# Designed miniproteins, single chains, continued (3): the designs that were tried, part 3

Each design is a single chain, and the fold is of that chain. pLDDT is the mean over its residues in the fold that is shown.

## One batch from the design tools (miniprotein)

Design m8070
Fold by ESMFold2-Fast:
Structure m8070 (fold): chain A 91 residues (1-91)
Amino acid sequence: SEAEAHARRMLEELKAKYPDPEYQAALEAEYELRLAIARGAPEAEIRELLERTREALLRLLEKYFKDASEEEKEEYRKELEEMMAKVEARI
């Protein structure tokens, strides 16, 4: 679908901008979650992917705690909170 194609382009653009393996893994998890929601997957599947995405993003945050600036860390936290809130609101 157009939505899937758009999401794939966004994933590729972000992966190119941030060539960090842990960040790419988090982006891939988020992509799978968005795709499942777009496909109307069962609630149970969406909740499992939501948890997996949360775990991947928290691991990324833990990594960036050591190497990232405080500004980058805050941006990441905001993205995580906004993404999780939007997904939960749609379930």
Scores: mean pLDDT 75

Design m8071
Fold by ESMFold2-Fast:
Structure m8071 (fold): chain A 64 residues (1-64)
Amino acid sequence: MTPEQARQALDDIIDSLLEQGELTPEEAQQVRNDPSLLPGILRKKGVSRLLIDAVERLLSVVKE
């Protein structure tokens, strides 16, 4: 997976969470500006550990 593909996957996850009502528009805007905030927000909302782990892996690829 390239850093560009990881950024796209993160954006797709943010869009999906917004559509499902798991993120507010304000939270979505914050994590688009700083994706490193996303795992913390998801953890506070009780979102699946599997999704949080996937997001953290995508973040590590984006930083490469």
Scores: mean pLDDT 80

Design m8072
Fold by ESMFold2-Fast:
Structure m8072 (fold): chain A 93 residues (1-93)
Amino acid sequence: EFEEYREKVRPKVWELFDLAEKNDIDKLEEFAKKYENVDPNLARLARSLIEEVKILNDKEYAKEKGYTDEQIEAMKKNFEERYARLKARRAAA
C-alpha cells in the first residue's frame, strides 16, 4: 500500500547504507538534517545508522553505551548481512 513511497525512498535508503558502510558520519549527519522536515522517517534511519557506525568504530563510545565486545561483533555481522541483502535487492531492481 506504500509501494509508490517505497519506490521513491528506495534509492535514498541505498545511499544511506552505502554511506554507513564507508563510515561517512559527516554525510549521514548532512542527510539527516536535509530530510528532518521533508521525510522524518529517512532522517531517523540516518541517525540510527550514525549511532550504529559510531558503536562499530569507536570502542570507548560503545563501552560508554554499555555494549560488550561480543555485542559489537554481532552488530557488525548483522550490518554486513543487512547490507548484503540490500545490494542483492539493488541488483534485482
Scores: mean pLDDT 79

Design m8073
Fold by ESMFold2-Fast:
Structure m8073 (fold): chain A 82 residues (1-82)
Amino acid sequence: PIGTFEGKAIAGSALAGTLTVDGRKAGAIVTSQSGKPASELKVGDKVTVKNLATGESIEGTVVGVESPTKLIIELAKAPEPS
């Protein structure tokens, strides 16, 4: 993996989670603010994630939903090197 980022999925839902990035693919674990592990995101939804090392914000697209708390996101571009 290239790195780990903390980010939020913003496409239609208020979620928080942690990303692990490998190239332009990212695995994400997300949890709802109501204390219930859930995701309302669907394949094709757009999200914004922040690279904590550089402060860069990168857009991505949900390409897989493995569980209510685990999404696979494809980033619009590779993260900037720190």
Scores: mean pLDDT 56

Design m8074
Fold by ESMFold2-Fast:
Structure m8074 (fold): chain A 82 residues (1-82)
Amino acid sequence: SMMEKFQEEMLKLLKEFYEAIINGDFEKARETRDKMVELARKHGVPQEGIESFRESAEQLLELAKKDPEKAKELARKALELL
């Protein structure tokens, strides 16, 4: 179904986002976040939900600037839950 394909692609991008953070590739993490935002918009996710996700992802990226090891630890824990 379209919903299953959306969920699979979103999960793939979410894994790529956390892996980019673990690898210290914060530019790739931002690009992946932006792809997830665009994918969510195309599938009719409410703007409030998209904004909440964008803000949460940006908070983790800001943490990565201040404390990259803590950001990597959080990304590894998130990836293990997927």
Scores: mean pLDDT 87

Design m8075
Fold by ESMFold2-Fast:
Structure m8075 (fold): chain A 105 residues (1-105)
Amino acid sequence: SLEEAVKAIEEAIRRLNEKLIQALKNGYSTEELIDLLIEETREIAKRLAPVNPRGAKLAEDTHKRLEELKEKGASKEQLLNVARDFLTKLFLLHHIYKAEIEMKK
């Protein structure tokens, strides 16, 4: 349902934000940060797949991007930019689904 799709995105945004804040406060290395982002995008994709295929695709694409960055070597700034882009896209998708719910009332 659209309600399940919205709740799943909200939980993904909340969880990722909390983990990123904790990682930055705890001085995570670049390797620790990328491993965190790879695991979180994998888990988000898995949780969104049954209720929000668009969100799942976004998480899968971001996960692939992060794996490529891990292999090539990436700066902490590049990793934070990928995380910000992903969160921005999730926020936009959340707004779209919320608008669809309002229009169907």
Scores: mean pLDDT 86

Design m8076
Fold by ESMFold2-Fast:
Structure m8076 (fold): chain A 101 residues (1-101)
Amino acid sequence: LLETLKTIMLETFPKELHPYIEKIYELLLEKKYEEALKLGLEVAEKLSVRNPLLARRFLVSVLAMVYIALNKDEKKFKELADKFGIPQELVDEAIDFVNLF
């Protein structure tokens, strides 16, 4: 499922984001969840200056990757998201998105 979501992101997001998607995927395979989420947040923050809708969509997709990598452990996922100050609305959107698969 994680590889499937990575592939979808590479097909739907602009090419300039592909190196970040690949790096986040690598970090998640290494179980470096905090580093993966931190990178996703940094990229989304930079994107938000010019395209807040793309930034939100990217961050939700990164959160979905993290949730899948945590084997859909909602408790661990919510604890990690809370640690980084991520709004509950985005966390819920990521969980709902993963449940569509």
Scores: mean pLDDT 87

Design m8077
Fold by ESMFold2-Fast:
Structure m8077 (fold): chain A 93 residues (1-93)
Amino acid sequence: DASVREEVLKISRELEEIEEELEREKDELKRLKLEARMFLLHLKGLNIEGRELTEEEKKNYLLYVEKLVKKLEELGETKEAEELRKEFEKLLK
């Protein structure tokens, strides 16, 4: 499907841009937010491609999300951590 391919390419380009930003970024909070966005884009890409996650993959993603959320909370970004958790839960179903 050409439209699916275009959306996947767009996500791939956004991921490359975030990776380049991470190479330059030294602020821990900003890096953490960029890593969270990369992870969300990876999950969105899988969803767009129609790839169904296994139960083991879902558990691994949830564990990683919990680690990111905990770090955001430790840095005082409690509201952003809560919003991030909700967005990931929707994508992981």
Scores: mean pLDDT 79

Design m8078
Fold by ESMFold2-Fast:
Structure m8078 (fold): chain A 97 residues (1-97)
Amino acid sequence: MLEELKRKLLEAVREGDEEKAEEVLEQLLELKPSREEQERLVRELAELAQDGSFEQKLITAKIVARLMLEQVKENGELDVEEVEKQIKEELEKLKAL
């Protein structure tokens, strides 16, 4: 199943079909692929893009960006509370000037 979706995704990128690539990518992400599977897919997309058209390179870049965002979510969420705390500390420093 994962391998079939991976093949469909690569086919959509080769065809320059951004809508099909996005649809297949969403289905693939629903299967919650492992980090290793995501890294293999990124590598195969990069290899395809190396000799590809500008359109294929653009679609590949969008897919890789989406996969990287999913990888970040799995390895740790951005702590919104910590970011908000850092902003407040920076504002207090400006207030002291």
Scores: mean pLDDT 71

Design m8079
Fold by ESMFold2-Fast:
Formats: sequence, C-alpha cells, structure tokens
Structure m8079 (fold): chain A 68 residues (1-68)
Amino acid sequence: MIELPEEERKRLIENAKKVGEYLLKHDPDPELREIGEKLLNSDDVYELLGYELKAAVLIADRRRKAAA
C-alpha cells in the first residue's frame, strides 16, 4: 500500500472537507449531498478519496447521459 506523508494526509482531508461543504451548499442532487455529508464526517484519507471518486464518477455519468 502507498504510504502518504502526514502533511499530505492532512491536506487531502482538508480538501475533502471543502468539497463536502461545497456539495451540501450548492449541489441539488441528494445523492451528491449524501456523499458530501460522508466527506464531512470521515477523517480516514482513503475513505475520503473513495467518496471523492464516487462523486466524480456520478457527476461524469450524469453529464455523459445529458450529452447523449
């Protein structure tokens, strides 16, 4: 498993909290808001990366279907 330095881990956590706050305030999709809540409530960097990836995939899927 790839080991992250402590400073990088803290930065990723802080960035994930900002993404979670953004989703809760600006995104009307209840599924993305649920991911936002999980981002705010978790401090495990790997869980946070997983939630961010899940949100990105969901957004990409919605945009792909809207463009088709």
Scores: mean pLDDT 75

Design m8080
Fold by ESMFold2-Fast:
Structure m8080 (fold): chain A 70 residues (1-70)
Amino acid sequence: RLAELEEERRALEEQRKELEAMTPEEIKEFIQSIDPSIELTDEQAEVVRHAAIGLLDAAIDFIDAQIERL
C-alpha cells in the first residue's frame, strides 16, 4: 500500500512538471485531441493549465495525507 501510494505520488509530480513545461499551444492541442470542436485562446489555455495543476496539487496533498496516516 505505502509503496503504491509513493509511486502514485511520483507519477502525479511528474505530470505536474510536464504541465508546468507546456506552452499554451500544447495545452490547446491536447484539448483539441479530446474534442476538436473546442478552440481555446492562449488565456483560456493558461486557465486550463493552472486548473489542472491545482487538481494535481490537491491529489498529491490527498496522497501525502494517506501516507502520513500509515
Scores: mean pLDDT 78

Design m8081
Fold by ESMFold2-Fast:
Structure m8081 (fold): chain A 61 residues (1-61)
Amino acid sequence: SSGEVIRKKFEEGQKRAQAIYNELKAQGKFGDGSKKAAKVYSETAREGMELARQLQAQERA
């Protein structure tokens, strides 16, 4: 299911953002961690939307 693939992509992006935040927070870079996590979330959303369009087009063929 394309929906399951998209959901897993978002879960991966969420885990990646959390890992980056935790790593930078451990280094005392709280503000940088928050900003970097926000960028990863934004990129994951964009990638997920693009993937959704591609998979939906393929499933209709």
Scores: mean pLDDT 69

Design m8082
Fold by ESMFold2-Fast:
Structure m8082 (fold): chain A 63 residues (1-63)
Amino acid sequence: SMSERQTDGDSASQGLLQGHGQSVADWLPDLRDLILDSQREGDRLGRDARLRGGRRVRDAILR
């Protein structure tokens, strides 16, 4: 059968927003780790890049 209209939507996205009908215990810890790790690394990289920039400026002044 050709039921292409079944994919004309959003069901997966709405399923995530709902949450109630799903076992959050199965995916919550993995999603939590992924989000925290991503944010933590992103924040560190941002700070590290800024620190490197400042050191380069200081080095230019010394020279």
Scores: mean pLDDT 57

Design m8083
Fold by ESMFold2-Fast:
Structure m8083 (fold): chain A 56 residues (1-56)
Amino acid sequence: SLKEKVERALRYIGEHRDRPVTVDEVAEVAGLSREEFEKAFTEYVGVPPEKIIKLY
């Protein structure tokens, strides 16, 4: 379930490349607190969500 939440967040980032998204916004989409989201995202993806958001 936690992995599925991170995958949903990644999909959301990819779908909104034309708009600036925030870590708080993406965490809300994943249904996690910001702290829980940053930890889970970094654990499963290997980089912090801020880095991925800036790449896209």
Scores: mean pLDDT 78

Design m8084
Fold by ESMFold2-Fast:
Structure m8084 (fold): chain A 69 residues (1-69)
Amino acid sequence: KELEERREYRKKLVEIIKKLFPNLTDEQIDAILELLRLRGITPKDFVEMYEKDPEAFEKLLKEIVEEIK
């Protein structure tokens, strides 16, 4: 149940990232997810940020995208 929920949030987060940054490769998206993990941010936490404060979500996502480029 927990593993299934984790997979669904990861999938949802990938879809949000692709919607906002359609030019990102799958490798770049994987790098973003790894940087989030290193910062202690779960896919669930980041998706909840998008739902409650989309501006904060977009700002943080842009910062991470800059780190992988």
Scores: mean pLDDT 80

Design m8085
Fold by ESMFold2-Fast:
Order: sequence, then structure tokens, then C-alpha cells
Structure m8085 (fold): chain A 85 residues (1-85)
Amino acid sequence: TAELGRLALELAAALAAGDDARVEELTQKLMAMLPPEVAREVRERAGARLLATGRAEVSRAEEARALAEEIIAYLVERGVVPAPP
């Protein structure tokens, strides 16, 4: 899981920096590396976050950030990555 931890830390840094392009890139890569059942759960939770905004239209950057937040939350829960500051 060293690769997952490394990419998750890079994703957390990209989120903190507001680097939307890097967030999209790392989110796609991490989603491909997650088990299918976890990837489904992450998508469902991200979808719930986006619905909670009340917006009818969501950008690719907003979708990627929602996925990124749920990926990081999952990996923190599993002890792969420390909680962000």
C-alpha cells in the first residue's frame, strides 16, 4: 500500500493547493487502484456530497474534489494516511 499512501498524500497536497488539474489526475489514478466495492462506495458518498450542495450542475473539478475527499477519508479510516491538518 506504499503507492496508495504516496498518491493519497500528493492528492491531499493538491487539494490544499487548489490544483484542480492535479486533483483530477490523482483522483482518477487512485480510483483505478481501489477495490471495485470501495470505488463504488466512494462514488456513492461523493455523489451524496454533491447533492447536498443543492446545485443542478456540477463541474468536473467539483466532482473530482468530492471524490478526492472521500478517497482520503477512506484511507485515513484504514490507517494508510494520517488525517489532514
Scores: mean pLDDT 77

Design m8086
Fold by ESMFold2-Fast:
Structure m8086 (fold): chain A 81 residues (1-81)
Amino acid sequence: SELERLRKGLGNLIAEMDRLLAEHGDLLSPEERAALLAVRARLQALYDDPSASVEELKAAQREGLAMLLRARTRVARRLAA
């Protein structure tokens, strides 16, 4: 179902955020880490909420992907410096 696909997508985004923080969290500023963790917490809350709507899950997936891409870009730039 669309709901199952979206929940799997949120789970994957949370796992990727956790991997990025574990491997390269030291390359993010305290403010950048706090912002990523805040988004992660919202994704986790929706992932754990069986009543979350398709619309809420879609919005969370877009926000999570945008945050993860931003964090990955910052890490890549700092690794190249």
Scores: mean pLDDT 89

Design m8087
Fold by ESMFold2-Fast:
Structure m8087 (fold): chain A 99 residues (1-99)
Amino acid sequence: SELEELVKKIVEEESDLLEEDKDLFLPKDHPLVQAIRNGDEKKVLEFVKKALEEPPYGPYKRAVLLALRSAKRLIEEGDKETEKALEKLGILDIVKSLP
């Protein structure tokens, strides 16, 4: 999907940003985390497209990466709804592969 390709691009190009803030997660009530948890492809895609319009290491790119990390933590804690939402979005494997 378009979302899978664009998310993969951000992760492949800028996942080193996660190394600086290993203990940082976006809160569960953050709009992007909520969009991911709800499987809202349109809202997630809006954030991802905005991130791709930024220069390298921009705040929206960082927000996307941290939201994916938050989603990874939620599925590791047993949040089956988040796991199903990520599968619906086509990005579950990308999230599981995050450093």
Scores: mean pLDDT 81

Design m8088
Fold by ESMFold2-Fast:
Structure m8088 (fold): chain A 61 residues (1-61)
Amino acid sequence: MPEKVELHIEAETDVEANTAASQAIAELLRAGKEAVIHTKANGHEATFTLTPEHVADARAA
């Protein structure tokens, strides 16, 4: 069963936070892991949830 990973990413700008989140998402999808990723930059917060559907889509070729 895929283990759920929780990550917190804090950066000075949204671009830096989104870049780090994108890299983490790509690595987690390659590993087949579900995750919740929280980003915080310039007082703005965003949360991305990798579900089994996202993992399956990434592995489907």
Scores: mean pLDDT 71

Design m8089
Fold by ESMFold2-Fast:
Structure m8089 (fold): chain A 60 residues (1-60)
Amino acid sequence: MTEVEGFAWRSPAEKAAVDEALAQLRALGLRIEEFGERTVQGSLGPAQSRDVRGVGEVEG
């Protein structure tokens, strides 16, 4: 093959399969990633938490 144009793997059926596989992987990955991010964001901002923690912990 001179042009190597025989590379036609992007068929409508294959494209759909790839998209579906990606969606499945995304659901799994998104769950883990979003869970982690939500856990941190659910507790406010880390930068502000660190600052307030230092100032809020005033020994008296």
Scores: mean pLDDT 53

Design m8090
Fold by ESMFold2-Fast:
Structure m8090 (fold): chain A 82 residues (1-82)
Amino acid sequence: MLDEIRELLERELGKEAADQIVSMIEKDAPPEEILDFLFALGVRSARIVRLIIDYYLKKGKITEEEAKELLERFNARLDAAD
């Protein structure tokens, strides 16, 4: 699963950003922190955000409700940046 996330991140954001984000995930960084980092990089891809949130859900680190809140928060920040 991390390999799939890494591949998508590398394609969309480049290798350096992908390495940093994957490192954060491996170090069990909060998903909110990773999403803040993605936003700071100018990421506009809901696909990347959904894959990261899904990973944390599958690991049992967040609830489905928390996942929905994180996705909505990220989307709201994208709308505000327009």
Scores: mean pLDDT 76

Design m8091
Fold by ESMFold2-Fast:
Structure m8091 (fold): chain A 118 residues (1-118)
Amino acid sequence: MSKIEQLLREIMTSSEVTEELVRLIAEAYDVPFSLFKKALMEALGAKSLKEAIEKIKERLVEAGFRPNAAKYVLFRLAKVLRENLKSKNQASILREELDRLLKEKRLQDVFDELLKLS
C-alpha cells in the first residue's frame, strides 16, 4: 500500500488526530517526522505535538470550521514543509500557510487536492 493510500484511509476512518496520523502525513510527503513535529510546535507556540494540534483545532473553530478539519490542515502544512525543507524559517512558513488557509477559508482546496490523490 502506498503512503498516500494509508493517509487517505486514516483521514477517512480516524475520529481524532493521533501522533500516528501526523507521522503518516509526514512520511507521505517524505518529511522527517521529528522535523515536522518541531516545526508545528514552534509555529503554534506549543510545548507538545498534542498542544499544537489542539491550537490548530481552536483556530479552525474560531474561523468557522469543524475541529476535525485539523487533519486537512496538517496535510497542507506537511506539503508546504516538503517544499521548504532547507529553509531556516520553517515554523514561520507553516504559521503563514495556516493563517492563509483560515483567513481565506481555502480548506476546500485541500479537500480537492486529496480527492486528486485517490
Scores: mean pLDDT 75

Design m8092
Fold by ESMFold2-Fast:
Structure m8092 (fold): chain A 86 residues (1-86)
Amino acid sequence: MQFEEDWKILEEEKELVDRYRAEMKELFAKSDAAVKAGNKDEAIKYDQELIEVAERAIRELKSPIAQALFEIWLGVAKISLKNIEK
């Protein structure tokens, strides 16, 4: 089953996935803090870094499950950036 194979790939890449997730979490926290401080330029910078990290994760990860997860995070970062740029 493809699902079983996809889960094995995800398990093999777990440490890399966890590192990317930690990096994304830190950048989301920094972006949110910048928005709350009224620092629009800093918030834009962190959202751009979030997009770069998500795109890098999608390119480097082989697990379709992990790729789908980071595509969701990429979408969230792009929406955040668009809302800040108003």
Scores: mean pLDDT 82

Design m8093
Fold by ESMFold2-Fast:
Structure m8093 (fold): chain A 113 residues (1-113)
Amino acid sequence: MATVEVAGVRDPEARRLADVLIFVDENGNIRKLKVELTVTTADGKTTVLKAEVESLEDAEALARKLASIEGVSSVKMKVTLENGSSFEAESTSEAEYSDALRALVEFLFAEYA
């Protein structure tokens, strides 16, 4: 079930907001928050994960997903907010990593909520 009409920017103000936003989704949807995660495992392997989130709930789901990865030694997170500001942070702990990542995302959302 995916009956959502998004990127239907009809208002001139909403269209101007889209113009000043950093990007639109590959499906043509406007995203408020872009998250890039570089995950390093204990064996030295690195994986880059990209996600677009519009809410704190989506950010929490992302943090929970990372918490399920066994053997993770570090995560570097880059977050770009809807106002164009970007932040970068690194967490290094499999047990604390989901909590640290979630707290960082919650902090970023709270500052702009």
Scores: mean pLDDT 50

Design m8094
Fold by ESMFold2-Fast:
Structure m8094 (fold): chain A 78 residues (1-78)
Amino acid sequence: SAEEAGRAAVEGMRQGDLTEAYRRFAKAAGITEDQGAAAVRGMAELAGPDALQSGTPEAIEKAVEGARRGLERAGGPV
């Protein structure tokens, strides 16, 4: 699901590897790496980069919404 894919991307970002984060998201969601990168950009835009590393429920919720918006802009499934 988009929520599960978003949580996997947040975990990747908490590890400090942006490339790993969007690759995990793309693989989990069954989308392209370009769409995954757009989703991760959306996460950072809405939640903020530092908040994504905290892994709080509020940060995860905002990250999932940001990922959805990023995917919509890239023509991905939402």
Scores: mean pLDDT 67

Design m8095
Fold by ESMFold2-Fast:
Structure m8095 (fold): chain A 84 residues (1-84)
Amino acid sequence: SEHDKILRAIGLILRAIGIRFDARYVLEVATTEEARKHAEEAIRYADKAIQLLLSSISDEAIKKAEEELKRAEEHLRKAKELIR
């Protein structure tokens, strides 16, 4: 239903916001360029997911946003591994 798609989109946007928050923390504490680059990539992919969902709430847009968020999470994981 339309309501289910909207709820899924809201959940994905909230997830993207969380990734951006964690990545910004990495940028504040990171001492290496590699950690900063991974954090910047995490923000970039999270922002791409948000923009996809703001442009349309379709099954295709939701699927693409989920794929972009998986990329964001992988970069965030790498960034976190490079900091204490």
Scores: mean pLDDT 89

Design m8096
Fold by ESMFold2-Fast:
Structure m8096 (fold): chain A 94 residues (1-94)
Amino acid sequence: DEVSERLTEIVKSLNEKDQKELLEAVSKLASLDPKSQAEASKALTEIVRAISDPSLSREQVQKLVDQALSTISDPEAKAYVGKIADLLIKGRFG
């Protein structure tokens, strides 16, 4: 859909190293317990929505990312989601 197309463009704007780091962080989230995966998935849904919204500034996206990250109780899940968010922000804004 439109969000998936926008996300694909953002990921493609990343260099090869950053794309690999993004894939590694996603893979690590998939290896966590179901509760941590559920919290991470919910937070990532909000993060992807914010990053895909062309009306939002970098500062507004960062604020929404920080809010989403605050909902994750597991430190490891929070770290991986944070890394994914940072890479997506870099892909969108430079």
Scores: mean pLDDT 86

Design m8097
Fold by ESMFold2-Fast:
Structure m8097 (fold): chain A 79 residues (1-79)
Amino acid sequence: GAVSLAVKTAEEVKEATEDGEEKGGKVFSYFNQALSLADDEKKMQQYLQKAVDYAKEAKEVVQKGAEEIKKALQQAREK
């Protein structure tokens, strides 16, 4: 489902970071936090923005991942 896709995307971003596990772990944490707050759109957007801002060098990858997570959550809300 949407959560599984988002977690997989976060893991891929984690692997892509230049500092490895430490930076990847933080980005993964931000995505997990966003998923936990799916019912609170404002907080979800804040955490997704932090993930994008944090991974500046991988920004295009993070942005694509965030957009896919956003689309998946939007579809889940629409049912």
Scores: mean pLDDT 56

Design m8098
Fold by ESMFold2-Fast:
Structure m8098 (fold): chain A 69 residues (1-69)
Amino acid sequence: MDDIARIAQQRSGSSFKTSQSSAQIVQQDAQSGQPRDLSTMAKEAQKRSGSSFSSSQKSVRIASDLFGQ
């Protein structure tokens, strides 16, 4: 988990909290068996981190790529 959050932070330029929230959302989504679209995951990450939608969307996209979604 933390490695994914760190990589997402480095690639997105957002805060660690934003990247960690995005990684958690993507991991939860992968484990649920019902993957949500990137926009839905980004909105949820935005609510959890309090960051902008654009920052959350970038972090979610990077985390999704790292998890193979």
Scores: mean pLDDT 73

Design m8099
Fold by ESMFold2-Fast:
Structure m8099 (fold): chain A 85 residues (1-85)
Amino acid sequence: SPLEKLKKLNEEIKKKVEEGKKAIAQHPGDRELILKYLEQLEKLLKEMKPLFEEVYKENPEEATKLFNETMQQLTDFGQAAAKSL
């Protein structure tokens, strides 16, 4: 279902953020590494957008919850990246 696909993408983003935070912590100041993870996260977000729109029509509460969780993950990654520089 669209909801299950959206949940799967949210989990993939969480995994990518944790992976990226660990990599960045091991390689402080590596701007190229940060950009690589940002590119991968942007790709996942582009896949999430149409699924979010579909889920929101049927279940706006769950869609909004998953969107907010995703945005928090991106914020956490951004803070880790900024701290590394």
Scores: mean pLDDT 87

Design m8100
Fold by ESMFold2-Fast:
Structure m8100 (fold): chain A 82 residues (1-82)
Amino acid sequence: EEAKLEAFVKGLIEGLAELSKEHSLTAADKEVLLEASKQIPNEEVREAFIEAVKAMPEGGSLEAFLRAVDALIDEVREKELA
């Protein structure tokens, strides 16, 4: 259903923006994630992911960020698509 899909996309975009404030990535991890972003089929989510990765300060943990992204996807899916 279009309305639920639109809400899911919005939830992911907003969540990615919040994650960019709470997490950091090394320059090498940013390059890996930017390459991986090419596999995101939804253009709006892909652009939000790229902006979030670029906005994060240098440092942090790729593993912590990926766990947070997985949790975000699960949370938004349960709220908007369930």
Scores: mean pLDDT 77

Design m8101
Fold by ESMFold2-Fast:
Structure m8101 (fold): chain A 59 residues (1-59)
Amino acid sequence: GPDADVEEARARLRAGVPLPLSPELREVGEKLREIGDEVQRRIDLHRATGDPSELTEGG
């Protein structure tokens, strides 16, 4: 069997194992996710309209 694939899968699982998080750290994560969703929504809207006058968020 492919032992290398099994070892790689284990390493990824270990990296993904949840650690105890403070309430503050969880709140920051939620805010970052919301910002990411809003940015993606604006990108999708810009692509859908195809109108450069509806300007992106800038650099």
Scores: mean pLDDT 64

Design m8102
Fold by ESMFold2-Fast:
Structure m8102 (fold): chain A 94 residues (1-94)
Amino acid sequence: YIDQLEKLILGVLLTHERVHGVDPAFVARLQELSALLGELAALASEEERKEILKWVREKAQEMIEAIRAGDLARARALLDELIAEVRARKEEAA
């Protein structure tokens, strides 16, 4: 499960680096997302983990599409939205 989440985050990172080069701020936000997802996964049931994986996959695809389109502002906004949602879900699960 964690391997699947990490692969989705890595896909976003590698796509960003290929199109726009290395952005340390974007890398730091993806690392923050990875840590938060690990914490959320530890609190989640198996059914919730399936929904989280589906949701993160959809958001990762939207970010990759934005990155490929050259819309870095949209990619950053989608990443910030995802981080905020993971934080909110963690607060509810605690």
Scores: mean pLDDT 78

Design m8103
Fold by ESMFold2-Fast:
Structure m8103 (fold): chain A 80 residues (1-80)
Amino acid sequence: MKYSAEELAAIAAALLPTLDADVAAALADIDASDLPEEQKAAAKEALAALKKAVEAAAAGDVEKANELFALAAEKGKAAA
């Protein structure tokens, strides 16, 4: 789904204050898990794309944010 600039600003406002801590915690959980390496790699790619998507949303780059959210969703499906 494509988000509007206003929706992306709301997402960024909600996630950005804890983004670095949430990403670090999720990355540590992925590394500590007993998942296969291919699933860990996909999960890390999804997390990296999600972080970039929130950063792009905060910057007002609607097109890039939507592309990165779509990439995060695809990588997240591969990790599940």
Scores: mean pLDDT 80

Design m8104
Fold by ESMFold2-Fast:
Structure m8104 (fold): chain A 86 residues (1-86)
Amino acid sequence: SMAQQQQQLEQLSKQIEEAKKKLDEAVKKGDVEKAKEYGKKLLDLMKQFADLAVQSGLATPQQAQSGLEFVKKYVEEKIEEAKKLA
């Protein structure tokens, strides 16, 4: 149902925000292993969000793919930042 899809998107959004916060905290501490862990979790959650948004008609497949590519690059840059602070 549309209501169930909207609830799932809201739950994923909250999980994404938490993963991003934990990634930022790991980066600031120079914790490379935790930065990799939370970066992977962020990417997994963003993929789930993108897939559901496409299925719900809120995004095109092309928009979803471009968004995921930007998030992947963001995570890679954050992991490199953590390495410099380690």
Scores: mean pLDDT 87

